# Ledger of designs, part 82: designed miniproteins, single chains, continued (5)

Each design is a single chain, and the fold is of that chain. pLDDT is the mean over its residues in the fold that is shown.

## One batch from the design tools (miniprotein)

Design m18849
Fold by ESMFold2-Fast:
Structure m18849 (fold): chain A 76 residues (1-76)
Amino acid sequence: MEAEELYQKELERVKAEIDEIIKKNNGDIVKTIREATQLLARKQKELVEKGYPEVAEKVVRDASRYLLEKIAEIEK
């Protein structure tokens, strides 16, 4: 229950931060990938340190997929 709630909450936050990174970089794919990768690495470390390695894995996986889908939209 708590792990599922944490997963949904953290994934939603990371997706929102990815959207902000994309908007801030005005379609600069290289900068977007760099900043989003740093965000994902930080989030993974944070969740693992909190004792939720499975949540960290799922969040990074699903957020990475979201990032790739958004980048594909920018590339046209």
Scores: mean pLDDT 83

Design m18850
Fold by ESMFold2-Fast:
Structure m18850 (fold): chain A 80 residues (1-80)
Amino acid sequence: SSIREELLKNLYKAVIGSTATLLEHIMKTKELTPEQREEAEKIIEEGKKVIEDDSLSVDEIADKLNEISERETALLNKIA
């Protein structure tokens, strides 16, 4: 694979990791419903799986980043 593709994979994985950090902070600082907490934990777990999976293409990681970002936005809108 190209150096550009590997850098792009690493960038997307870094963004996914930032989502996990944000949600962990929210879980510590906000009172969440059991449903909201379960969704936050699922988003964190899915992100971790993507980061740890070395077999994924750039496009597959990008698709997962988009899915995670949409789920995070939906969750944050319910909390705010």
Scores: mean pLDDT 87

Design m18851
Fold by ESMFold2-Fast:
Structure m18851 (fold): chain A 69 residues (1-69)
Amino acid sequence: GPSEPWELTVELQDRPITDPETGVTHTLTGVKPRTFQVSADAESNQRVRDEILELVRQSGGPEAEELLR
């Protein structure tokens, strides 16, 4: 019901990132789909949000993070 915690699964697709100095393409490895529990607890919800933004930043860089702010 509306008072129960809900789960949010985040999947970040590995996209190649090209180093502008070397021209070498890197794929961010180790970013696995993650499931988060969202509840009425503001501190827990803030931590979930911060973790999602950090995963986006690690996968797509700071520009990708800005799209979800």
Scores: mean pLDDT 59

Design m18852
Fold by ESMFold2-Fast:
Structure m18852 (fold): chain A 70 residues (1-70)
Amino acid sequence: SQQVVNQTSQQGSNYYNQVINNANTGIDQAIQSMQQMGDFVQQGMNDPSSSSVAQYYGSQAGQVVGDFIS
């Protein structure tokens, strides 16, 4: 449903912001935030209505961590 998509998008945005903030603090903190994002993506992937939104935020967070450690 659109409500589930909107809620998933808000949560994904919140986790993504945590990854950005923690990447600025240090690599260990960024990795811990990526574990939380991974859990969020797995939960989102279990619901077909939210899977694409969850996967999008997971991909964006992965790029941030990749850019930080490169």
Scores: mean pLDDT 74

Design m18853
Fold by ESMFold2-Fast:
Structure m18853 (fold): chain A 67 residues (1-67)
Amino acid sequence: SPVEEALRLIEDLAKYLIEKGYSREEILKFVEQAVENFAKKYGLTPEEKERLLERAKEIVDKLYKES
């Protein structure tokens, strides 16, 4: 699905930014922008956008913990 594709791209982006030394807060800003742009482009409801953002933040937190 487009949502699962977006999450894979967000994970890859987050991994790249962590390796380059970006802070968690900076990475979350990029992720929030990506989610907002995706939601507008694909016509997600506010509920779907919130859920996507929650899942994306969980991915970032997990990657930061594993780094």
Scores: mean pLDDT 83

Design m18854
Fold by ESMFold2-Fast:
Structure m18854 (fold): chain A 67 residues (1-67)
Amino acid sequence: MMEEIIEEAYQVGLDAYNEQKKQGKSEVDRMAAGSRAVAEYLRRQKLPSEEAKRIANIAMTKMMNDV
């Protein structure tokens, strides 16, 4: 389901963000790590580019609101 993919992408991004946070990295570095993790996850899902962009935007927006 679309909702399930969004939740998984969000979790992958949040895990990458928190790993950088544990290492004392800046907020910019934490967000960059999160966005890279989300992009790599969605690339593996073989989604159409527009759908992947939409999901990435939703996942990153959720992460920004939660951190």
Scores: mean pLDDT 80

Design m18855
Fold by ESMFold2-Fast:
Structure m18855 (fold): chain A 66 residues (1-66)
Amino acid sequence: DVKKARRKANIKFLELISNPNRKLTDEEYEEIKKNIDVILADPNATPGEKKFAEDLKKLVDWLKER
């Protein structure tokens, strides 16, 4: 579960930084937020993984507002 969420978050992060002018759909936003929440709720997640999830959340929130 958490490994799959991390993989999906990493793929989406790479996609977003490759095209920073792209608008997020509501479905994409909700899916990535769900994957971020899974990582943040995982007791086995490292501090680095949690920081990545927090940073990604800030990025997608910013992109959604544009």
Scores: mean pLDDT 75

Design m18856
Fold by ESMFold2-Fast:
Structure m18856 (fold): chain A 73 residues (1-73)
Amino acid sequence: MSELIKLLKEALGEENFSLLLMVATEEQLEKLDEESLRKWLDKLQREFGLSEERRNEIFEKASKAIKEYKEKT
C-alpha cells in the first residue's frame, strides 16, 4: 500500500475512505492533490448524494493527509 493511501485511510477512517474508492481508483488516489480531491468529492455529491457537511469533513482530513505526504516526499 502506498504511504499516501495509508495516510488517507488513517485520517478518513474505513467508511469515508471507501466513499473515495467509489469514484477513484487506488492509483488515482496515490496521485491525489487538492484539485483532484475536490473533483472526486464533487462526483460523490452528484452521483451518491454526499452531504456538504460530510464533504467538508473528508476534504479537511484528506487535505491534511496530502500535505503530510508531500512534506515527506
Scores: mean pLDDT 80

Design m18857
Fold by ESMFold2-Fast:
Structure m18857 (fold): chain A 93 residues (1-93)
Amino acid sequence: MKITPEQAAFARRLIEELKAFFEKNLSPESAKKVYRLFANAVDAVLRGDREKAREYLEKIKELIDNDPTASPEQKEEIKRKVEEALRRLEERL
């Protein structure tokens, strides 16, 4: 895939940072699923597939909303951080 080494490094950093955040704030099962979808959303953004990235983002939001362990306030913060991370990645492309 034709992405720059800098773009790849930034994407990996975002994925690692948010993986830790998901593991801290969601159930282990939800954290794994959200992490996989987030990695897929990042890949879609890097490919320029905005529609597919949006589809993954909506699935992420649904999984977060259905998590049995997170508070409503935690769920809103997690969704906000995911949206911000994907936006920051797009701004660097």
Scores: mean pLDDT 83

Design m18858
Fold by ESMFold2-Fast:
Parts: structure tokens; sequence; C-alpha cells
Structure m18858 (fold): chain A 84 residues (1-84)
């Protein structure tokens, strides 16, 4: 299970890094949409988990913008584990 989560997180990280080079405006719009989604889920997941997910989301997108696919994948993997 953990290996499959890491594999999927890597694919997402690669897609985000590619988007940062080809359409950085769309990447920022996607980040804002994801943040709005987390905000809507806040009552279900709780304040602490919401804050952790929001911070990891920001870190993942910043790493992807920097071209650091491995770091972005790490943050995305941590986000996925918080849902388990």
Amino acid sequence: MDEEIRKESRKVAEALAYASKTNPKALEEARQTQLAGLEAMKPQIGEEKYQQLRELLDKAYEAAKAGDVEKAAEYLTEMAKLYL
C-alpha cells in the first residue's frame, strides 16, 4: 500500500512540475481550487488535520514550481497518509 501511494504521489508531482513549466497560471488556479476544497472539508476533518493538509498542499505546489519532483511527491505522500 505505501509503495503504491508513493508511486501515485510521484505521478501527481511530475504532472504539477510539468504544469509549472507549460501553464503556471493554471497551476496557481488549481492550487486555489484545492485549497477551497480543503476549506469545505474542514468541518469533517477537523481544524488540526485541515491546517496540516493546507501546509502540505502549499509545500507540494512550491516544490513542484521549483522543479523538485521528489520533494513534491514526499509532501503529497504525507497528505495521502493523513486521509488514512
Scores: mean pLDDT 80

Design m18859
Fold by ESMFold2-Fast:
Structure m18859 (fold): chain A 87 residues (1-87)
Amino acid sequence: TTELTPEQLRRIAEVLELTAEMLKDVNPEAAQSLREAAEGVREAAEKGDSDTGLKNIARLGKKIASLPDEVRDEVARALQEAAERVR
């Protein structure tokens, strides 16, 4: 089991929110999934519940894996850019 601090979960939520914003006009479905995951991770951070945070991240991963390759590449690129901005 991977243990994430509340601060790490907040950072992940911020990255996911920024990624969703970047994708809102390009792929609204992926953007919505990212926003849902960000909200769940943010709530997990507020409660100090890393297991719930990890479950939300895993659910997002499965959703993204079901998308076409070109959409997955777009999501991966946006996630990398968002992660660099939040550091």
Scores: mean pLDDT 81

Design m18860
Fold by ESMFold2-Fast:
Structure m18860 (fold): chain A 85 residues (1-85)
Amino acid sequence: MEETFERLKAGLKDKDPEVRAEAAVQLGLLAIEEGEKFGLEAVELLTEALKDKSPVVREAARRALRLIAVAGPPEAREAARKALE
């Protein structure tokens, strides 16, 4: 699943805002499914996506962080809550 994480990380830098938004959503899902391995780095990447030029990407990142804040592992939940402040 390291390859999936790297692909999604690259997707956050895509020229197409729809691709970046989809990458943000999928990172949120990966962070709750494999949060012990990827959760904290996913929160870091999604926190950067909150500053994206596209409002669609910013909303996707905010929704992904809210998902991690309620369903992620403890460290990722705490980090996601702080990112949303």
Scores: mean pLDDT 82

Design m18861
Fold by ESMFold2-Fast:
Structure m18861 (fold): chain A 76 residues (1-76)
Amino acid sequence: MEEARKAGEAAAEGNGKESDEYGLKAGKSFGADEVGGELAGGSANMAAGVSLSLGDDKETAAEMGAKAALETAKGA
């Protein structure tokens, strides 16, 4: 999902607002309500933040964020 990937990229750059906006779009693409979309953005920010805190590079953090956003957007 391209929106989930963009959410992860924004989260890895520290842009939480942009990550939340892309998370919301990813959620809507899977039929999630607004709350589900907001959770997708929040998941991207948390996963990317954890990855960065463990010493991973921005590319790895973006992938972790994208995966979290995608899994949450699918109704997890």
Scores: mean pLDDT 76

Design m18862
Fold by ESMFold2-Fast:
Structure m18862 (fold): chain A 64 residues (1-64)
Amino acid sequence: LSEEQRQALIDFLVSLGISREDAEALVDRFGADVDAIAEAIVTEYGFDEDPAAIAARLREVLEA
């Protein structure tokens, strides 16, 4: 990940209600693996959303 991509992912995760500390930890742990980040959000933070839909949104953030 570039620094700009890392920051964009963190800012997006924070916009979903995840703390900045937790968002930074997720991106540092999984890097560009948006599918793993999406699964972690659903399972660890209790998001009632399809992980595939979250992963698609994260990919859009990386490609923007």
Scores: mean pLDDT 81

Design m18863
Fold by ESMFold2-Fast:
Structure m18863 (fold): chain A 91 residues (1-91)
Amino acid sequence: SRRDFILEQFEREKEAAERVKKEVEEALKLDLPEEVKELLRRQVEEIDRLLEEAREAIAAGDWERAMKLIIELGSLISLTEMLLWVLKKEL
């Protein structure tokens, strides 16, 4: 069903968010430029915001809003993972 699909996607993105947040935590321990550290902190703040807003949309039964937020969350996670991959290559 549409609900089951959205809930499955949310759990998948929630797990991905926890993984990428952990990788950011480890990256912030490295000797990186402050601009890069600020970008990573902002990405984590935005991930947390999107997770909470998606959770609230799901709780409200607003499946259209939930789906849009889950897509936005997935895109931000992918961009953050790509940034972390590039940073690992330069170290």
Scores: mean pLDDT 88

Design m18864
Fold by ESMFold2-Fast:
Structure m18864 (fold): chain A 65 residues (1-65)
Amino acid sequence: MEKSRQAAREVADDLLAMIDSNEVVIEGDKIYFRSGGMSLEERKKAVEELREKAKKLGYELVVLG
């Protein structure tokens, strides 16, 4: 269940710090982040962990690119 946009923003900030993403957008119940052309091989596991965190907050994590 949705609790706070502030909590979703913390997940977005973690993504920016870990993945070195260029852009994060929070819209409705979704968190979109753009990874650019970077290889996600070593970072895929971290993305999956953050996806579970977002889900517990009532948000869906969507990876673009």
Scores: mean pLDDT 66

Design m18865
Fold by ESMFold2-Fast:
Structure m18865 (fold): chain A 63 residues (1-63)
Amino acid sequence: SMEELEELIELTKKNGFAGGVKLARAFPTEEERREAAELLGKRLGKDPEKILAGLNTLYEMLA
């Protein structure tokens, strides 16, 4: 939900690694991670492609 996504964004701002891991697990498909990366990039003022690469790497490490 949007509320859960907002909580994960705040967690990522405070505890980047822990927030990133939770986000990667919440979005099991590359398509979902891309959408999340676009939203995070906009809200954090960061490159969404770099965020997507980070989420994909974390997801692979958790497998």
Scores: mean pLDDT 71

Design m18866
Fold by ESMFold2-Fast:
Structure m18866 (fold): chain A 82 residues (1-82)
Amino acid sequence: SLEEEFREKVKKFERESQGAIEYLEKNPNLEVLEQLKEHVEGVADKMLAEMKEKNVPQEIIDELKEVREKTLKKLEELKKKL
């Protein structure tokens, strides 16, 4: 279903974001961190627009927003340590 497709996309986005953060924790690099921040924002914005166009349930949209906010918060915490 469309809902399951987007739930899988959100879970993939969360997994990939977590992996990138773990990599940055072991390999601190401000340029890579800023590039990742822009990438996360861009991917999330694109997914949000597509979800709205396809009338995806608000619950799934909220899950994406939560993943985005948690990821961006973690990147800001890492930036403070650089």
Scores: mean pLDDT 88

Design m18867
Fold by ESMFold2-Fast:
Structure m18867 (fold): chain A 105 residues (1-105)
Amino acid sequence: TGAEKITAHYNERIELYLSEGKEGAAKAVEKVLELTLEFRTMSLEEQIKKLEEFAKEYTDEESYKEVEELLKKAKELYEKGDEALARMLITEALKIVVKSALDKE
């Protein structure tokens, strides 16, 4: 399944970071995997809120502003009924958070 492929990909990254001694990066990837799997059961509003909280922990000021703008647009689109585009922007915000978390070690 798609979830199994995502889990395998993240686990491979976790193992790679652990082999490099990057325990912080490994934990960040593990948290992103947990968040990605939880998104399957969460409303779009809950996804936006949780991703904003995650961004505060793992992004610098510049990346945080980019995530905030994406989440603001996603919320506006969701309120207008454009769930597909809202989900796309949430996914882009998640990618930024993931990259920032991995870059911090």
Scores: mean pLDDT 76

Design m18868
Fold by ESMFold2-Fast:
Structure m18868 (fold): chain A 71 residues (1-71)
Amino acid sequence: GAGAGLAAAGGSAALAGDAAGAKRLFEQHYVAAMREGNEEAKELARKGAEAAAKGDYKTAQRLASEGAAAS
């Protein structure tokens, strides 16, 4: 689904060290997960956005992988 692609893109941005891009993609995944009623993906996307905003790229990448799997 669209949520899985957004999570994967957020993880790729985090891998590249793009904090702003990763945060934006995780926020988009959060919105998609909310619309789908997917509480697990929504919470993973929220945590991923927070990790990306803090520059914690390793945590952001892990959360992106988990979020994609949950979507």
Scores: mean pLDDT 85

Design m18869
Fold by ESMFold2-Fast:
Structure m18869 (fold): chain A 97 residues (1-97)
Amino acid sequence: MEVEERKERLARELADTADLPLAEARALVENAVWMAQKVHKMSEAEAVDHLEARRDDVIATLRALRAEIAALRAANAPVERVVGLELLMVGYAMDVG
């Protein structure tokens, strides 16, 4: 299967299951693949294989973070708390340890 097609499928799964805009889901997948290639010395195919292997964990974590962000916004929490969780979500997607 073509690597670009696999990245698009992951982005759509993240968008659908973690309630993310598709553009943000695509950026998260691209950033995770970039991190794996440049920092962890993986090929693009190896990076996608790694991300697919962690797919359920990534989806579960993003869903939990999105639920927390929604709860904080509903409770009129300070904007700094909401922004902090959004930055953690981006950081998690880039972590390919």
Scores: mean pLDDT 71

Design m18870
Fold by ESMFold2-Fast:
Structure m18870 (fold): chain A 62 residues (1-62)
Amino acid sequence: SGAEYSTKALEKALAGDAEGAYRYTKKAVELGNLGGAWRAYFRALRAGKYESAKAILKAILE
C-alpha cells in the first residue's frame, strides 16, 4: 500500500539514506498516498535530516 511505502521512506530518511527516501516516496505518491509522503517530509525536517527531506520533496513535486 501507499502507506507502507511512505513509512519506509521515513525510515530511510531518518537513517540518512536520501536515495532510499526518494525511491520509497515516489512509490507512495504513485499509489496515491500524498498525505503519507508529506508527513514523511515534515518529520524528516523536524529530525534535522535536511538532505533526506529535500529528496522526499523532490519525489512529491515530480
Scores: mean pLDDT 89

Design m18871
Fold by ESMFold2-Fast:
Structure m18871 (fold): chain A 59 residues (1-59)
Amino acid sequence: SLADKIRAFAKKNSLPLSDAQIEALAAASTDLASLARNLSRRLGVTEEADIARLLEELK
């Protein structure tokens, strides 16, 4: 279901993530918090408030 969360977020935000990239992010993550951190690193997001926003969006 983490892969589905990333896929929905990518579609909503028009992010050009491939299925392989989505699956890799999901496989590297154990929960929504780790998913938000892994996604933020890929997007170059370093600010804690922006990472918290990503976590909120992934719910």
Scores: mean pLDDT 78

Design m18872
Fold by ESMFold2-Fast:
Structure m18872 (fold): chain A 71 residues (1-71)
Amino acid sequence: GLSSEEARAIAEELIAAGASEDAADKAATMVYLYSEGAASEGAVRAAIAYVERSGGPAAKETALRWYRRAA
């Protein structure tokens, strides 16, 4: 799974890409939990969709890179 430091890095990178703090935190949490086997693929996809709505395509691509690493 991902470390707590990597989960923090996800949130910081998503904010830098234009995502809201709320969207970044939720996506970082869902990607982290998915890496630990504790969240469904559907939950992560919903969080990434929220990132896209708040931060656009750059934020979405950042979230997808971390999702692919967590899988």
Scores: mean pLDDT 85

Design m18873
Fold by ESMFold2-Fast:
Structure m18873 (fold): chain A 75 residues (1-75)
Amino acid sequence: DLAKSLTDEDLERMKKIVEAGIEYLKSLPKSKEIEEKIKLLEKAKEELTKALESKDEEERIEYAQKVIELGKELD
C-alpha cells in the first residue's frame, strides 16, 4: 500500500513540491483548468499537513490516502 510506505520525510517533500506547484500555477494566466488544479493542490497541502501533524499511524495513513486520491483527480 503506497500510503503505508510514505515516511514523514516523503510527506514533507511532497508538501514542499505541492507548495511550489501552487505558486507556479498562480503565476500562469488565469484559466478554469488552472484554478481547478490550484484547488486540488490546496486540498492536497491540507491533507499533507494533517498527516505530518498526526501522531496516530492509522490517522496518518488515512490522510496520505486522501492525498493519493486527490493526485488521481489531477490526472
Scores: mean pLDDT 78

Design m18874
Fold by ESMFold2-Fast:
Structure m18874 (fold): chain A 56 residues (1-56)
Amino acid sequence: MRLDSTVLRVVSADTGVPASRIRDLINRGASPAELAELLGISPAKASRILRALRGE
């Protein structure tokens, strides 16, 4: 799956989580809840980020 590299970099910088770790989790088919736990954010915000990352 191709992820938006700009969104990925912004999310990485904002959360302090390495972009490679976020990419790996999403490529494994992670749910919004799993992404929320990794990034320390709400599931609703994680769902929006996941949609933005998959927009390409």
Scores: mean pLDDT 76

Design m18875
Fold by ESMFold2-Fast:
Structure m18875 (fold): chain A 93 residues (1-93)
Amino acid sequence: MEELREEILQEVDYAMKGLKEVLLDAVKRGLITVEEAKESIEYAQKKLVEWVRKKAREAGLSDEQIEELTREVADHVSKLGDEILKEIEEAAK
């Protein structure tokens, strides 16, 4: 389980970093608003949590383990999303 947890967290970090770069560039270029960037972050957070639940289930984790890992990832992507939004808001000034 520990190896799967580390792999999932690394993939989540990679996905959120890529999202930050794309959204930050799009806001700076005036292609999207800060509000649209926020909606994109919220959508990505939801999709990442769904992906983690699916990945954990496919790996044969128990329901309790799936919920624990899913909660950990949800908390993690929430914090990352807040950090990304702050950077985007700062860049839009």
Scores: mean pLDDT 86

Design m18876
Fold by ESMFold2-Fast:
Structure m18876 (fold): chain A 87 residues (1-87)
Amino acid sequence: MTPKEQLEELEKKLEEKVKELKEKYPDDSEKQQELMLEFYKELAKEAKEKGWEVAEMVLTGLLLRHEGKEDPELEAKLKEIAEELEA
């Protein structure tokens, strides 16, 4: 699976989960955030097991940002990947 295909699959799964959580918990933003965070962890594990390196990096970046942590090397690599995919 190409990096672009990995990101498309990841985006699809994230969009489906966001819709599900908004429908199930429309007035509970804290519950939506908690369940999304758990979903990111599950997807990161799945991406690692499948060898989807780019999807794993994106999910790791999202998890770190949620915790208020920074990984400058990871953020730089994600930016490079995004620029390559836009070309």
Scores: mean pLDDT 77

Design m18877
Fold by ESMFold2-Fast:
Structure m18877 (fold): chain A 100 residues (1-100)
Amino acid sequence: TPEQEKLIEKIKELMKKLKELAPKELQPLVEELENKVNEFIEAVKNGDIKKAEEYFEEAKKIAEEIVSKLDMLSEQGIKVAETLLELLITLDELLALAKS
């Protein structure tokens, strides 16, 4: 739907921002997160809600691991955490819309 397409584009923009903001040592985890986010989007497009929920749970676990490794006293660390939170909220919005 046009609403799903808008959320998918926002997710892609947030992933691009996350890749630009994340420190070099966290890039492998960000890449792992991007793979799960892409799998989530494809599951949503295919109407596979169960698989989308599974990939969303896996994406949340990777995001939690990234946050645990961030320097939250740094401006960069705070921006990465904020971008991850916005990403997870947008994934949840897309999943809720797909379940409607």
Scores: mean pLDDT 88

Design m18878
Fold by ESMFold2-Fast:
Formats: structure tokens, C-alpha cells, sequence
Structure m18878 (fold): chain A 65 residues (1-65)
């Protein structure tokens, strides 16, 4: 699948409020090499995507600190 298709699947899960699918899709995206920054770049006007990307970055920052 293309990076855009994987990202679109994640956005759909977010819009549906399906937290189980969101978690799985996030893992798939990161394994495919799509970073939270790239996700924002693909959907710059999507506030839900931006909020999720910030949450992922906070988790990474907490682990690095």
C-alpha cells in the first residue's frame, strides 16, 4: 500500500473514534516509515491528525527524557 493509503486509513479510524483501529494503524504507519511529521504534511488542515501527531511526539519525548 502507498503511504497515502495507510495515512487515509488512520484518519478514517480517528474520525470514527475507533481507538483500537487507531492504535493498530499508528503502529502500521510507523513500521512503514511514516512519521508523525509526515502525517501532518499529508493532512496539514486536519486538526484531529495534528492532535494525534502531538500525542505520539509527547510519548516519544517522555521516553527520550
Amino acid sequence: MTKEEIAERLVKAIDEGNYGEVGLAVREMLEAGITPEELIELYPDNEKVRSLAKAIERGRAARAA
Scores: mean pLDDT 73

Design m18879
Fold by ESMFold2-Fast:
Structure m18879 (fold): chain A 95 residues (1-95)
Amino acid sequence: SEELEILKKLIELAEQIIENKDDLEKSLYLALEIHKEGERLAGSSRSEEELEKLFEENKKAIEEGKGNIPSGEEIAEEARKAKEELEKRIKELEE
């Protein structure tokens, strides 16, 4: 039941990324939320502070125009693939 709730939340976050694909800051924030929920599902020991640090470093790189930043369409495509896999897992857990 808790796993199903996390998976449903991840689908909602993926849909928000698809809808906001041209808003890079919003997509980056949503990706951080997906990562946090994924860490909970996986039982990872990675700290929230480490995730926040990665978010701030990526945000700074975007503001400075440095690094290979994915396009909004690339971010949306990855979110669509993730959503499809999550929907399949939910179906398997409900059967």
Scores: mean pLDDT 69

Design m18880
Fold by ESMFold2-Fast:
Structure m18880 (fold): chain A 80 residues (1-80)
Amino acid sequence: SMAEKAIKKLIDGKPISKEELIELLTQVAGLSREEAERLVNEADTDGDGKITPKEFKKLLELLTEEQRQRVIDAIKKVLS
């Protein structure tokens, strides 16, 4: 899936696009598109349209416990 590909890139230390992160948050964490776009814009501190692994980790702190756990479970599944 697109979400699994985005997770794999982040695990490999590679940045992902804002759209890849929006799709990950909506498909895996259960956010609305509007909420995902808001959080992704907050995480893109450099305004370059890319989300680094560091910015992604920062974004995880802004999620609810349930949303964050869904993302962590997806990461574990990709690593398995």
Scores: mean pLDDT 81

Design m18881
Fold by ESMFold2-Fast:
Structure m18881 (fold): chain A 93 residues (1-93)
Amino acid sequence: SDEEKLRELITQLLLKYADSDGLISLDKLLTLLHELGSQMSRAQLYERLGGKERASIEEALELLMELVKESIDNGGTIEDIIKLLQSVLNSLS
């Protein structure tokens, strides 16, 4: 399914940004969001993570899935989102 493909691509991206302990820092997650075209501020991301400076892969995945749904609701297409995720992942390979 498209949702399964999105979850797989986002998970692969998050793993590229994860620290050696398997967690992703807020600043690295913000960098990824900006590469994906998000204009989210550090303060907004900090609030969405419940005041945490680090997130698990699962927590970051669910946050990005929410942002994907928000993008689609605002007229984005799933095909364009998948293409963008693949492009960013390929740049990190």
Scores: mean pLDDT 86

Design m18882
Fold by ESMFold2-Fast:
Structure m18882 (fold): chain A 105 residues (1-105)
Amino acid sequence: ELVELAKKDPEKAMLEWAQRRAEYLRGLSREEAYKLVLDQLLFYGLIQLSKYNIYNPELTEKLVKLAEEYAKQIVDAAYAGDAEAFRQAWLKGIEEIEKLVKEGA
């Protein structure tokens, strides 16, 4: 159980979760995996924009471009079978979206 593992070894639990998530994406077509990850990143970015009450078409366009770029990197990492690269790609994508939103505020 990942919850019990997270209580004892959070780093190991995170890598185990990353492995399972990457394996799930490999079970999908690349197109399906890309659409799923893109939707997740875009929704995350939109929630961040809503937090700061920023609804700017130019900023949204930049968010879409970042989400497209990092969704591709995340799917590529998942298909490479490298759980750490998959985790790092997600972290980088999230950090770049947060940076865009904060700089736009």
Scores: mean pLDDT 85

Design m18883
Fold by ESMFold2-Fast:
Structure m18883 (fold): chain A 61 residues (1-61)
Amino acid sequence: SMARDRAIAEMVRLAGRLQEVASDEETTRAVREAARRFGRGDYDGAVRVLEEALRRALQRQ
């Protein structure tokens, strides 16, 4: 589906950005939660978790 394909693209982009700025346990937990939501078909929720994690990581730098 278009929603699923868009979520995959966004998750790859966000995960790449997160890897560049953070590698702490909070980031690892966010990636696991995003994968869990994606697996349930919650594509918007999966992307939101990674966006929130990136926002927090950037705020810490």
Scores: mean pLDDT 85

Design m18884
Fold by ESMFold2-Fast:
Structure m18884 (fold): chain A 86 residues (1-86)
Amino acid sequence: MEAEELYKEALKALEEGRIEEADKLAVEAVKKYREAGKELEAARVYLEMSRKIAEELYKQGKLSEEEYKEAMERLAKLEAELEKQE
């Protein structure tokens, strides 16, 4: 499965509430983007999916306030780094 297909399947899984599957598919998509030399696209997909997954896990009570805050802070740092490269 190509990186773009994995990313689309990850989004579908997230929309359907299949969070663990969405996370697995997102990780595979990021890996495939990196293998294809698309480092910036890999970073963007990682950032978008990680943020959405963390938010959904927090809504479901599977992520504590501290874990959610730490995840958001890590993603904010990555987003700031990507903005500097554009």
Scores: mean pLDDT 79

